Designed miniproteins, single chains, continued (2). Designs and how they scored, part 1

All scores and structures are predictions.

Each design is a single chain, and the fold is of that chain. pLDDT is the mean over its residues in the fold that is shown.

## One batch from the design tools (miniprotein)

Design m4001
Fold by ESMFold2-Fast:
Structure m4001 (fold): chain A 75 residues (1-75)
Amino acid sequence: MRKETAEQALKIAEEHNRKGEEAFKKGDYKKAVELYRKAVQLATLAVRIYPSEELQEFLKRIEENLKKAEKKLKE
């Protein structure tokens, strides 16, 4: 039960992160920030439900992507 719920949240987080990367690549930093923020929220939920090294590493990668996009948006 817990693992399946975390995997569902992770799948949605991965989709938002992927769309965020596409937006960032196109120079749409506002859209990238919105998508990465959603991905961080879902990945954080996944880590809380079912902690794992892989999930924690993924969350850190999305947080770095969000920070990079926010920096670009402020430039």
Scores: mean pLDDT 83

Design m4002
Fold by ESMFold2-Fast:
Structure m4002 (fold): chain A 101 residues (1-101)
Amino acid sequence: SMIDRVQKMFQELIDLIKNKAPLSEIRKAIERTLGEIQMYLMLEFDKDLADKVMEEISRIAIEGYKKIEEAMKANDYDKAIAEAQKMGKQIIAILEQALKS
């Protein structure tokens, strides 16, 4: 399912943080995940619903990346992992709610 694929992509993001990958690679991983979500929403949903869901997800991803970046710059990788997990959980919940509509 889309949910299973997106969950795997967030696990890959967490693994990048655990391996202390550079912030540029973390950002690219988030951008790839958002691109996959956007493509799926545009194919499966009407434009108004797809745009609304993607706007909410993008807002969460922007805030989540900011917190991950701040934690990684502070060398607090445990906090960066926790923020990535929180961001992923929030995005998955939004996608699950949209699929029930």
Scores: mean pLDDT 89

Design m4003
Fold by ESMFold2-Fast:
Structure m4003 (fold): chain A 87 residues (1-87)
Amino acid sequence: MNIPVMKSDEEVRLLMDILAHELLTSEKIDAEKLLERFKEWAKKLSKEQLEIAIERLEELIRKAEEMGDEEVVKITREMLKILKELL
């Protein structure tokens, strides 16, 4: 494949950064609704984009564990499972 999909990869990184900010700063998280929307979004990703999203989620899980945010750790681990099942 000779054409790099640079824009799509940057969009995935940006969306994951936005998700990380929302999860870490939100007082109340509707986990079921968030996981449903995340799963629908993830199904549209290429293999390369799934790998980027996995890397970003693993980083977010580490940050949440360091912060002691058990709720965010739980949600992000479920998101990671969704991404790995789609690979």
Scores: mean pLDDT 76

Design m4004
Fold by ESMFold2-Fast:
Structure m4004 (fold): chain A 59 residues (1-59)
Amino acid sequence: SHVEEAVRALLAGDVETGVRLLEEAGSEGAQKAITRAAALGASEAAQRAVDRLRERGVL
């Protein structure tokens, strides 16, 4: 559930909500959500989420 919620947040440009949900999903869930969001056109938000998750040690 967190993966799909995170994808929706990233598609809406809500990087902060996306990052929070992806931290809860763990590294595998974060990777899946980021890949999906980028594929659906949210590549900029997905990249911002990657940067934040790396800072927090999730990725």
Scores: mean pLDDT 83

Design m4005
Fold by ESMFold2-Fast:
Structure m4005 (fold): chain A 98 residues (1-98)
Amino acid sequence: SKLRQIAAQAYVLASQASTLVMQHQRKAGKVTPKQQEIQNLLLQTAKYSLLTYQTGDKSDYDQALKLMRQARDLALEDPEIPQGVLDTIEEGIRVIES
């Protein structure tokens, strides 16, 4: 189904964004509470995207979108977050909204 295809793409993009946050933290040599929360929200987005792929449940889809938007809002508050993280999150939101 279209919903499952969207969920699979959202899972990949959320996982990629989480990986980019981890790479930034490793390169910077520090982990901030805000960046850890961004990473946690992205991992939860990946989880709910995978659940949507498995179940086709719209509530899991709606939760994935909500979590991805929360990750974006926190990332926008952090001037140290790389543009690549923001771009990947924005693409994830676009995919979920398609």
Scores: mean pLDDT 87

Design m4006
Fold by ESMFold2-Fast:
Structure m4006 (fold): chain A 80 residues (1-80)
Amino acid sequence: MKSILRLVATEIRIVGLETEAELVKRKDPSKKAQVDAILAELRKIRDDLKKLMDDNASSSVVQKKVDEANKRLEALRKEL
């Protein structure tokens, strides 16, 4: 249960970062290519997390993947 809540929280963070990325693109159109690349990466992270749920992955595997995803999200946010 706790792992599922962390997964959902991470998905909410992805949506928040997607919104921030779109705002950056609106303020500086010269960054469109960079922002589009970040949005594509965010989509991959989201799809990977969804696959964990579809595959009924163990709680420990979900926790590790969620931690990896959150580290990647922090790196992508710094690129914006």
Scores: mean pLDDT 80

Design m4007
Fold by ESMFold2-Fast:
Structure m4007 (fold): chain A 83 residues (1-83)
Amino acid sequence: GSEAAWQARFEARAQRDRELGEKYKEAIDKMKKKINETSKKYADLPVEEQRKKVIDAGNEAKKEMEKLIEEYRKSLEDQRKAA
């Protein structure tokens, strides 16, 4: 019956959601680590200069996160073509 098709679709969605969640989690963790490491590395600098370094590191990490998300999105588009 149609219930078997619903169960298969539900399971496939759950797996995709898990993979998506893992990618986002890794990107966020990487961003947080980079910001924290930059803050510690430049702790001896004046507060204004420390803030600038942290902002710059945050912007770089954000760009890397955007690339990682875009690569994952392209991978999903390729999977849609295969289906």
Scores: mean pLDDT 74

Design m4008
Fold by ESMFold2-Fast:
Structure m4008 (fold): chain A 100 residues (1-100)
Amino acid sequence: ELEEYLEERRKKLEEEMERLGARSRREYAEKLIEEMREELKELIKRGENVETAEVALRVLELVEEGRFEEARRLVEENMPDPSERNGMLALIRTLEELYK
């Protein structure tokens, strides 16, 4: 469920990177982070994947602050599922490229 969501968001980011200028890339990343934040908050309210969703929300906060190393560490320490962990790490890498 969360794995499919993370994979879809990563693919969309990768597709747009080639078409967007630096300013547009950052604006696109910020919009996607906000959309992801809203979805994760809804999952928490519904009691679905709460623990993982809370970690993901904190990761998005760290990414917006430019704290990519801390975001990666948080994922590695708090996401025991390899698929979810790898998906989130890939998303962080894509967002970091958009924020450069």
Scores: mean pLDDT 78

Design m4009
Fold by ESMFold2-Fast:
Structure m4009 (fold): chain A 57 residues (1-57)
Amino acid sequence: EGILGESGANALQLATGIKIEPGTAEEVAKQSGRTVHYDETGVAVESEKGEPAGGEV
């Protein structure tokens, strides 16, 4: 995670047209039956497996 979650939240807000918060993004993903994983840029990405959020650390 190099970029803050705010960048990811803004990206999701632009995509959905609604105000998205970092915690809310994970809740939305749960409704889809997937686990939300934040990439290096802090963008929420859907993942099939529950890999650790920190990746390699």
Scores: mean pLDDT 50

Design m4010
Fold by ESMFold2-Fast:
Structure m4010 (fold): chain A 130 residues (1-130)
Amino acid sequence: SFEELRKKIIEFFELVRQLEEARRRGDTQSMERISRQLLRVLKDLGDMVIEKSTNPAIQARVREAIEAAESLSPLMFGRVLIVVYRANKKALEEFYEKVLNNEATEQELLDFVIGLFDGLLLEVKTLETV
């Protein structure tokens, strides 16, 4: 099941790159389609973390982040993801390389997804206060 988590993280990174390319082209239709796919991937990642985590506080935060993400339009969700990605681009690209080479530990894969959900939740809450 950690191999499935690793594959899903790779799918997430590939979709974020596709979303950035679509945004650069001004292809709103592709941005919406890719953003909907990214939301499905994030829900799958959240379910995997909830299943693997023994910490009820982590499970609660992941569920809250998914609910917050689902409250956004697909395009707004995609824009939030781009902001989160860009804020941490170097660290995320280095982690992606580590994941591609199968060098990430099971705990590092879980910590990455938890951190992604924490970052998404923070960014969505920031939008509510502006």
Scores: mean pLDDT 85

Design m4011
Fold by ESMFold2-Fast:
Structure m4011 (fold): chain A 59 residues (1-59)
Amino acid sequence: MTEEERKIREVARLVLTPQPLTPEEIADRLGMTVEEVERLIAEALARFGGDWRAIRAAL
């Protein structure tokens, strides 16, 4: 797994938690900017065919 894929998975995990986390909260937790978190969310969706269910299954 590449470093980029690892970051994408970590962001996806936090988005898909039972507790609702905002991009701002994810950014604070991971030491990233909100823009970077939103970009990684978009990349996760693109890589898994735009389906959050598929992303969750890959985690």
Scores: mean pLDDT 71

Design m4012
Fold by ESMFold2-Fast:
Structure m4012 (fold): chain A 62 residues (1-62)
Amino acid sequence: MSKEEQANLATAAGILVAGLDFLGETEKARELSKKLHEAIKANDPEKIREVLDEASRRANEI
């Protein structure tokens, strides 16, 4: 995965996490935000994708 693709995934995950916070899912958004920051720091695209998938799943349940 390119650095650009990884940055795009991180951006998408961050947008979805912010969206969850706006919808009142503050606890879940805080949890996912922490996981996203750790994944970015570790340069782990798989973990970034896990955050994106979890945020998407949670948004679909609202």
Scores: mean pLDDT 79

Design m4013
Fold by ESMFold2-Fast:
Structure m4013 (fold): chain A 67 residues (1-67)
Amino acid sequence: DAARTILRIALAEFERAESVTGEQLISLGEALEKEGHPEHGARLRELGRRNASKEEAIAALRELLAE
């Protein structure tokens, strides 16, 4: 599943990063929408628009990967 691969790569990158930008979350959400996961994509884009913390972003990615 391309979406799961995208999420795993993003999670590893976010865990290593000092911070996560809203633009990164919006781009990730767009990628998930393109791969047929519009609900997951919308959630990440919303987090990006609100400039969610790195911790919130990581928690969201882990939750999506658990589904």
Scores: mean pLDDT 84

Design m4014
Fold by ESMFold2-Fast:
Structure m4014 (fold): chain A 61 residues (1-61)
Amino acid sequence: SREELRARLRPVAEKYGLPDEVIDRAIELHEKLPDLSGEEIAAQLGLTDPEVVEAVREALA
């Protein structure tokens, strides 16, 4: 659910200083484009740090 995705992304946002807007956009992309990988979603959000990309991918898996 959206709430479960937000709960999984919250620690990533807190650790790496990502704004709520980025988290909300990640959830929207995951819902609208379910075939998109976590890496592709991270790329669409402009995230380039491999550590941040990996954390987002794990949260969306």
Scores: mean pLDDT 81

Design m4015
Fold by ESMFold2-Fast:
Structure m4015 (fold): chain A 98 residues (1-98)
Amino acid sequence: SAMEKELKEKLEELKKKIAEIEARYKKEYEEAKAELLARGDLEAGREKAKELLKEARAEVMKLLVELGLVSEEEAKDATEGKKEGIEKVQEKVTSLFN
């Protein structure tokens, strides 16, 4: 039906947007890694990787909240790296695509 087609199109758009976020942060990480390796600073590299992962999670969580798939509280917990928050978001996303 028309509603099933609309839902499918929204899910495909969501997948594309998530892939674009992942590709952008992967590029930023590779560029930062190359620069930090040239400086020989492994601790700065570890810190930068954590910051980029947190930013990537924040963008994905914001997108999921805007689409009504997760609550702002669940998104905040996942963005802060809380295990329970991350697991709840993963379960919801998995249930939508299975």
Scores: mean pLDDT 72

Design m4016
Fold by ESMFold2-Fast:
Structure m4016 (fold): chain A 87 residues (1-87)
Amino acid sequence: MMEEIVNLAVEAARAAAAGNDEEAEKLAKEIVKKILESDDPQKALQAASDVLDYEADRYREEGNFEAARRIEALKDRIIKEVEKALA
């Protein structure tokens, strides 16, 4: 479960960075679904957030600030959707 969420977060970050909005949204929905299906949704959300933060930082180090910004926006949307579903 956790490894699947981590792998999906990496793929979603890359799709967002590339400007593939449709693929990024599809992967974001799958991430939210996997987080909500996990035994500990809060820990799963933290793991996904950590991966997205790492990927955003990596793109910043490469000088791709636009990609980093898109990944951060994706992270914020995932957090919002998970928190809304858990409320």
Scores: mean pLDDT 87

Design m4017
Fold by ESMFold2-Fast:
Structure m4017 (fold): chain A 97 residues (1-97)
Amino acid sequence: MSEEELEKEIEKYIELLTSENPQARTLAAELLKTIVEENELSEELLEKIADALEPLLTDEDPRVRAAAVEALKAILKKSKDEELKERIKKALKEAEK
């Protein structure tokens, strides 16, 4: 995929994270995790994906919460931004309460 096509797929899946269907939200989080793991994304794109995923840590569906946790962990492994990494670590700890 070109960078432009990749950015469009990311935007599409970020929109799917706001779906009323929990299966669609779960799938979107899983696909964003795959994109993060398989591609060299800018820190700006990693932060954008993290911002969209963080609200799902408090989702009513436990499958959606689990998918968001795994996607955010993928960002932690790929990101070199210590501020973003610290923010994600705090969000993951808060989600376990």
Scores: mean pLDDT 86

Design m4018
Fold by ESMFold2-Fast:
Structure m4018 (fold): chain A 65 residues (1-65)
Amino acid sequence: MVSSIAALNLLLVALEFKGAIESVEEKGKTIIVTVKTLDPETESMLKGAEQLAKDAGYELEVKKV
């Protein structure tokens, strides 16, 4: 739902501010997050983002550079 999308967006902004994200792209119902570094904190936050995306009817794909 919209509230889950708002929470997802806030979490992705936090990851970008941390410097962990290279890019975020939306393709239809799929959100593709490319990460620079996958540390335990970033991995935990990405798992939260994946659940929020699923709750909103989206699929989250994580790619590492």
Scores: mean pLDDT 78

Design m4019
Fold by ESMFold2-Fast:
Structure m4019 (fold): chain A 109 residues (1-109)
Amino acid sequence: SALEKVMESAKESFRKRMDELGFPERIKELLLELIEKRGILAGENALRAVEILKKFGVPDEKIEEILEKFLAGEKEVSVEVKGKKIPISFVDFLSLLKDEEEIEKVLKE
């Protein structure tokens, strides 16, 4: 179907982008699963959120845990950054994490 072809094309494009960004295999798999379950726009937002979390030094293992919990239907996860526990809701993850400055404010407070 046309929709299946669009989804496969989107997944291939996302895979290439994640490879260029040097994402670990597990994070790539989780982001591709998120695109499949939540749609292309949710995948775009989540990919950007992962880039920003990596830029702020969140370990790959913690990013994997966050993605797995959101895929399992959890509404909120706690992220430890620089010794602070910061709650991140799934809605905030998909919306707030589009803006690097807003994340920097959340992670620094």
Scores: mean pLDDT 74

Design m4020
Fold by ESMFold2-Fast:
Structure m4020 (fold): chain A 70 residues (1-70)
Amino acid sequence: SAPPPVTTEAPLPKGNYGPDTSAQEIADNLVQAATEYAQRLLEQGRITEEQAQQIIQDAQLSAQDIIARA
């Protein structure tokens, strides 16, 4: 038998995408997730401060592109 589904209490980017999910919401979620991810990697000493900033900046550029294309 398949293993039972586990309720993931992991911090998901703000909620489930609803029927009216906007490009703005997708963009905001992308930047938020990238910021948290970069902070985690920096905290673990896996990346430099410059690399963390680059990850956030790349996410911001991608977010702006998503908004611009919507």
Scores: mean pLDDT 71

Design m4021
Fold by ESMFold2-Fast:
Structure m4021 (fold): chain A 61 residues (1-61)
Amino acid sequence: MSREELEREIEEAMRLMALSVLSLLPDPKKSQAGVEAFRKALEEGKSVTEALKEGIKAAEK
């Protein structure tokens, strides 16, 4: 397995885990806002960790 293939698989797994965490938020509206912010942050080129922080931050607003 190449380093590139391994990094891609890890990034995908981290994205799925982050989405699962945001989806488990008790308020469905907050969950939706968090997931949307997470996806937008990834589209802007932020890391999965930064995107997850943005998602949590958006969910609390």
Scores: mean pLDDT 76

Design m4022
Fold by ESMFold2-Fast:
Order: structure tokens, then sequence, then C-alpha cells
Structure m4022 (fold): chain A 81 residues (1-81)
């Protein structure tokens, strides 16, 4: 299920080194946006804002905070699916 996949990706990101965690978090953000667009249309704007915030943190070199922003977004979306 999408929920099982999201939970697996959260565990993978938390276990990964920083470089791998960034790549996995970017892929996860795209997948979460796709799921919200298909199943949670009322959440799309909030998901977009959370992805933009993660991108802003990443460009400031705040990589761990960018990853945590994506993880919190994904956990929130799991609870709504």
Amino acid sequence: SPVDYLREQLERIRAADLDEAVRLAEDLAVYVYTLASEHLPEEVERVRAEIEEAGRLYHQGRYEEAIETVLRMAERVIELL
C-alpha cells in the first residue's frame, strides 16, 4: 500500500547517511506530492508549502532540518490516507 511504502521510506531515510538521506528525502517529497494530488486535494497547497520550506532549508545548507521537514510532512500525510 502507499502507507506501507511511505513507512518503509521513512525508516530508510532515518538509517541512511546524510548524502543518501537527502536523495531519498527528495524522492519521498515527490511521491508525497503525487499521493496528495491524487487522494488529498485539500492538502496539496500545504504539501507544496512544506516542500518549498524543505528546499529553502537545503539551499541554506541546513540539510538535517530539510530532511526532518520532509519526514514530518510524510508522517502527516500517512495519517490522512
Scores: mean pLDDT 90

Design m4023
Fold by ESMFold2-Fast:
Structure m4023 (fold): chain A 67 residues (1-67)
Amino acid sequence: MEELVKELKEAEEKGDNGKFSETLKRIIDEMTPEEAAKYSPTLAKLVEGARRARADPGGGGYVKKVK
């Protein structure tokens, strides 16, 4: 898990957008927001947002406003 966070930082430093996106996707799949928060509050927010989007494929506010 820490290895994925290191890989994400390496991809960011190298400007490798493809590797950054793939690594972030793996972090979202494998980490809870609580685990991500141990590394970065920003990462925790990204994981939480992505998991909410998966739970509501209609969009985060859509079902509440339109039903």
Scores: mean pLDDT 69

Design m4024
Fold by ESMFold2-Fast:
Structure m4024 (fold): chain A 65 residues (1-65)
Amino acid sequence: MSEVEKLVAKHELEELIEELETKEFSDEELQRMKQGVERAKALFADDPEIQELADKALEIIEKKL
């Protein structure tokens, strides 16, 4: 997996966290986001920064569900 793909994933997770903290989402949207984050976490299992960002995003999503 390329370093560029890891950088893009980190940026997307950081943006998702900011949106989760500042915007309201439907339960359906939150479930789709959860699935996406879980897939990213599985795909980048070897990257500790992505794991940390994914866990943070999942915690926020679970609190809103």
Scores: mean pLDDT 82

Design m4025
Fold by ESMFold2-Fast:
Structure m4025 (fold): chain A 96 residues (1-96)
Amino acid sequence: MTIEELVEEIRRRAKELGLTPEEQAALDGFIEKAKSLPEDEQRERLERLSFALTAREVARIAEKNPDKLTPQERAAVDALRQRADELFAEIKKELE
């Protein structure tokens, strides 16, 4: 996947997830800051952001089907949601 394809996928997923205006602004700022870095560092940061979006997506899907989750699966989803929130908080901190 190219850097351009990764950015496009991140933007598409963020829109589908219904991020808040504040989260959307933080995401856009993070992508712009990443563009100033060498390609390898840019890729690492964008992949980290993509992972955070994936974790949020998994949690959102699970919320739509709570009756289909075992207690163990519910605990795993809650852990992923918390991890996604922590990653977004770290991204927001990096933006100032």
Scores: mean pLDDT 74

Design m4026
Fold by ESMFold2-Fast:
Structure m4026 (fold): chain A 109 residues (1-109)
Amino acid sequence: SLKSTVAKQLYDGALEYDKDPSKSTFPSVLLLTLNAPEGADEALLEFAEYLGKNYKKFSVETLVDILRTIVEGARIAGREELAEKIKQLVLDNITDPEVKKAIEEALKR
């Protein structure tokens, strides 16, 4: 289970985004969390590990959208090292090599 309230809110937001991305504020909340001060990094890393472990609950498109939002947001905020750690945590917890490859290939486009 998630220990951080922020990590749980991000995970619940990701589930809602997967069901209906057009009505979701999740990408904006994710970007705001990435730019937040102390404590948010730990919540983002917990969210990333939990997202990767529960990858089967999400479409590949949703996982790509989440990681792309983090990478693009980090480029603007000067937080590329955090984005790389988040991406690596998600990918390292995905046990299906075909799903992992699909995400990695999509992130190059």
Scores: mean pLDDT 84

Design m4027
Fold by ESMFold2-Fast:
Structure m4027 (fold): chain A 88 residues (1-88)
Amino acid sequence: SQEELAKQTAEKLLELLRLLHEEYEQKKPLSDETKELFQEVQQLAAQLPLEVQEKIEAVFREGADLIHAGKPVEEVLEETEAKLKEVL
């Protein structure tokens, strides 16, 4: 169902941002697990309408930029989840 697809996309994207934060804080290169999760998010998003895909990409880029800028991960995840609920 579209509702299940939307839920899975949101959950996987939030998990990806959490992993990116952990790797950034540890000053580690992207792990294979993070790369695989990124591919899963891309595959899930590709099943959604193009307009929704563009909005998800924008939300993800904003979240990643905020993590790199040093914003607390909890605030980034809360803002990202709220925005995903509006676009999904």
Scores: mean pLDDT 82

Design m4028
Fold by ESMFold2-Fast:
Structure m4028 (fold): chain A 58 residues (1-58)
Amino acid sequence: AATARAAADALAAARAQSDRMIAEGEKAGSKGEQLRAEGRKLLADAEAAVQATAEALA
């Protein structure tokens, strides 16, 4: 039960952080390459966590 709520919270936080990192990545140009990669990884990880909870709820 707590896991599902934690996953939802983590997903929301990851989306906000990813959005911020993408914005900073655009501003940083080539330095933004690493920021975008980290943002993508964060988002992918969060999406995987959401899928895991969705499967558990299904």
Scores: mean pLDDT 75

Design m4029
Fold by ESMFold2-Fast:
Structure m4029 (fold): chain A 105 residues (1-105)
Amino acid sequence: SSLSREQAEELIAELEKIANDPSNSDEERAEAYLFAAVLYLELGDREKAREYIEKAVELAETTDDEFRARVYYAAAVLYEELGDEESAARYRAKADEARARLAAA
């Protein structure tokens, strides 16, 4: 993305407002945390990116297996970008488990 730092920070603020609003669905809030994590990675804030990946995963645990699998795969991709192969492998395994449940249903 060709977003400036200022544009990225403004978008993060909007995403954080969505993510922190309990009137929004857990799915909407999880997606907002994931997009914010991507932007924090682009800004070089690896600690905030990790925090927001984990918040998205926590919210996804209340959702269906299809959405949960998507969040786990997104988390795995983001942890690969962070160089955390152990966390990436764990979230791929969780995504595979969620897909297996969906396939069995």
Scores: mean pLDDT 87

Design m4030
Fold by ESMFold2-Fast:
Structure m4030 (fold): chain A 98 residues (1-98)
Amino acid sequence: SARAEAEAALDEFVATVEEKASTLSDKEQSEQIKELARLLREQALALVDAGALRPADAARIAREGAARISSIKNPSAQELRDLIYETGRALGRAAAAA
């Protein structure tokens, strides 16, 4: 289903963030960043399930976010936070436009 594709793309986004966050020396920042990605996933799926966000838009935006994060060799905690925030903002704009 389109919802299942959105969930799979958001799961991949979270996995990509978790992989990069695991390279951080600061374990507390690593866990906070992983939690931010999980929260973004939960909020995006809630919007999809409410009919406020198109599943195809959620999937596309999540894949783009994952690609941007994976392209950075040695991301800082701040770079990871910024990219999660940018992905969340894009999801919010897509929901507002729907």
Scores: mean pLDDT 90

Design m4031
Fold by ESMFold2-Fast:
Structure m4031 (fold): chain A 100 residues (1-100)
Amino acid sequence: MAIDPSLTGFELDLRALAAAVAASPSGRIRYSDAVQLLSDLSAERGKFTSEEELKEIEENSEKTLQQLIDAGILEESVGPDGERMISLSELGRALLAELS
C-alpha cells in the first residue's frame, strides 16, 4: 500500500493497526505482531539500514503502542495461550472515522 505523505506517522500507524485488527477474525492481534507492524512502517518511512536504527525503531514502536493503550485508543487483553493481545477501543474506532 502506498504511503500517503499528507498523513502524519501517528495517523499511518493507527490506520495500519486498525486494518490488522479488522482483518483478524477475533478483532484482536498479538502485541508482538503490532510492534512488528509499526516497526516495519517506521523503517520504510526512514529508509533505515543499520541494526542500531532498527532497534531504536522497535523501542519507539513499543512506546507508541503503550501510549495508545494508556490513552484508551487501544485495549489490551490476554489471548487463549496467555499472549498479550490488542484491539481497538470505541475511542480508537471514533478517531479512525474522523481520519477517514
Scores: mean pLDDT 73

Design m4032
Fold by ESMFold2-Fast:
Structure m4032 (fold): chain A 80 residues (1-80)
Amino acid sequence: EKALEAIRKALEHVRAQDPSATEVIEALEKAIEAVKNGDFQAALDYLREAIKAAERRGLDVSPLREALKTVAEELMKKME
């Protein structure tokens, strides 16, 4: 739940900054689907991809980093 909300907030921020950032948007949408399917490892991989793409475009990656931390924390809790 928290992981999904964090990624959706990151997606909204990216769309507000640059709606043409299709590579970043698509990676975040794939991360959302991965979380919905319970695949937090795939979600982390997609978030890392989104961060790299956003960095290359000069976008504020702070919301994406927050989403990555939230997903990582949820994954660690499930591994305990």
Scores: mean pLDDT 83

Design m4033
Fold by ESMFold2-Fast:
Structure m4033 (fold): chain A 81 residues (1-81)
Amino acid sequence: SSELLSRLVRESIEAADESGMTPQQTSQLVGIIIRIMAGIEEGDKKEVRKSADDLIAMLESAGASASQIARIRELADELVK
């Protein structure tokens, strides 16, 4: 749903900001979010899952907390249902 997607985007931006991501890393994060949106529009659950996993891996590499990662993973799981 648009509400779940908005929450995922908000949580991801907050995690990125708290992790001190560079402009280059933030650009890559936005690219992944665009892929998630495209997967939702196409009904491609595999692409949504793959892109969400890429998002989580990037945020983990940037130093996002376990709690932030858990919240983002929950939102991604709901988007794939």
Scores: mean pLDDT 84

Design m4034
Fold by ESMFold2-Fast:
Structure m4034 (fold): chain A 64 residues (1-64)
Amino acid sequence: KIDQAKKDIQQAQDQVLDQSGQIIATQSVEEGLRTAQQLWDQAIEQLKKKYGQDVVDQALPKQP
């Protein structure tokens, strides 16, 4: 179950990079970085609702 959460986290990272990269190319670096942070925060919240906070915390890197 932690392994599935790790896969979903990796998929969320890939999606954030794709979305923010398009915004950086078409608008600005500042807007793209802001969107990347927002998308990442939303993805983590969805994963916490799906797997629970403990599982997501274990799947994320221990160090910031």
Scores: mean pLDDT 73

Design m4035
Fold by ESMFold2-Fast:
Structure m4035 (fold): chain A 85 residues (1-85)
Amino acid sequence: SELEKELESLDENQRRAVELMTYILRIEDPSLSEEEARKRALEILKNPNQEEMDRILQRLHDLYRAAREAGKELTFEDLKELAES
């Protein structure tokens, strides 16, 4: 209930950031449920934890590199589409 209300309070860009971070967190830790990963992504958005940020930045770097190798533009939309595939 609180998680759903927090997500509804986000703008579109913030919601997209939470979705992307949720995807990355679940790749790094498959034991996380979607809800647990979303809660963690929201916490990172509101108050960044350095170790979590380091892991997210490393995965983003890997996604950026993969997008460049594929000849794709390095936009948030392209990264979100890759993450959802």
Scores: mean pLDDT 68

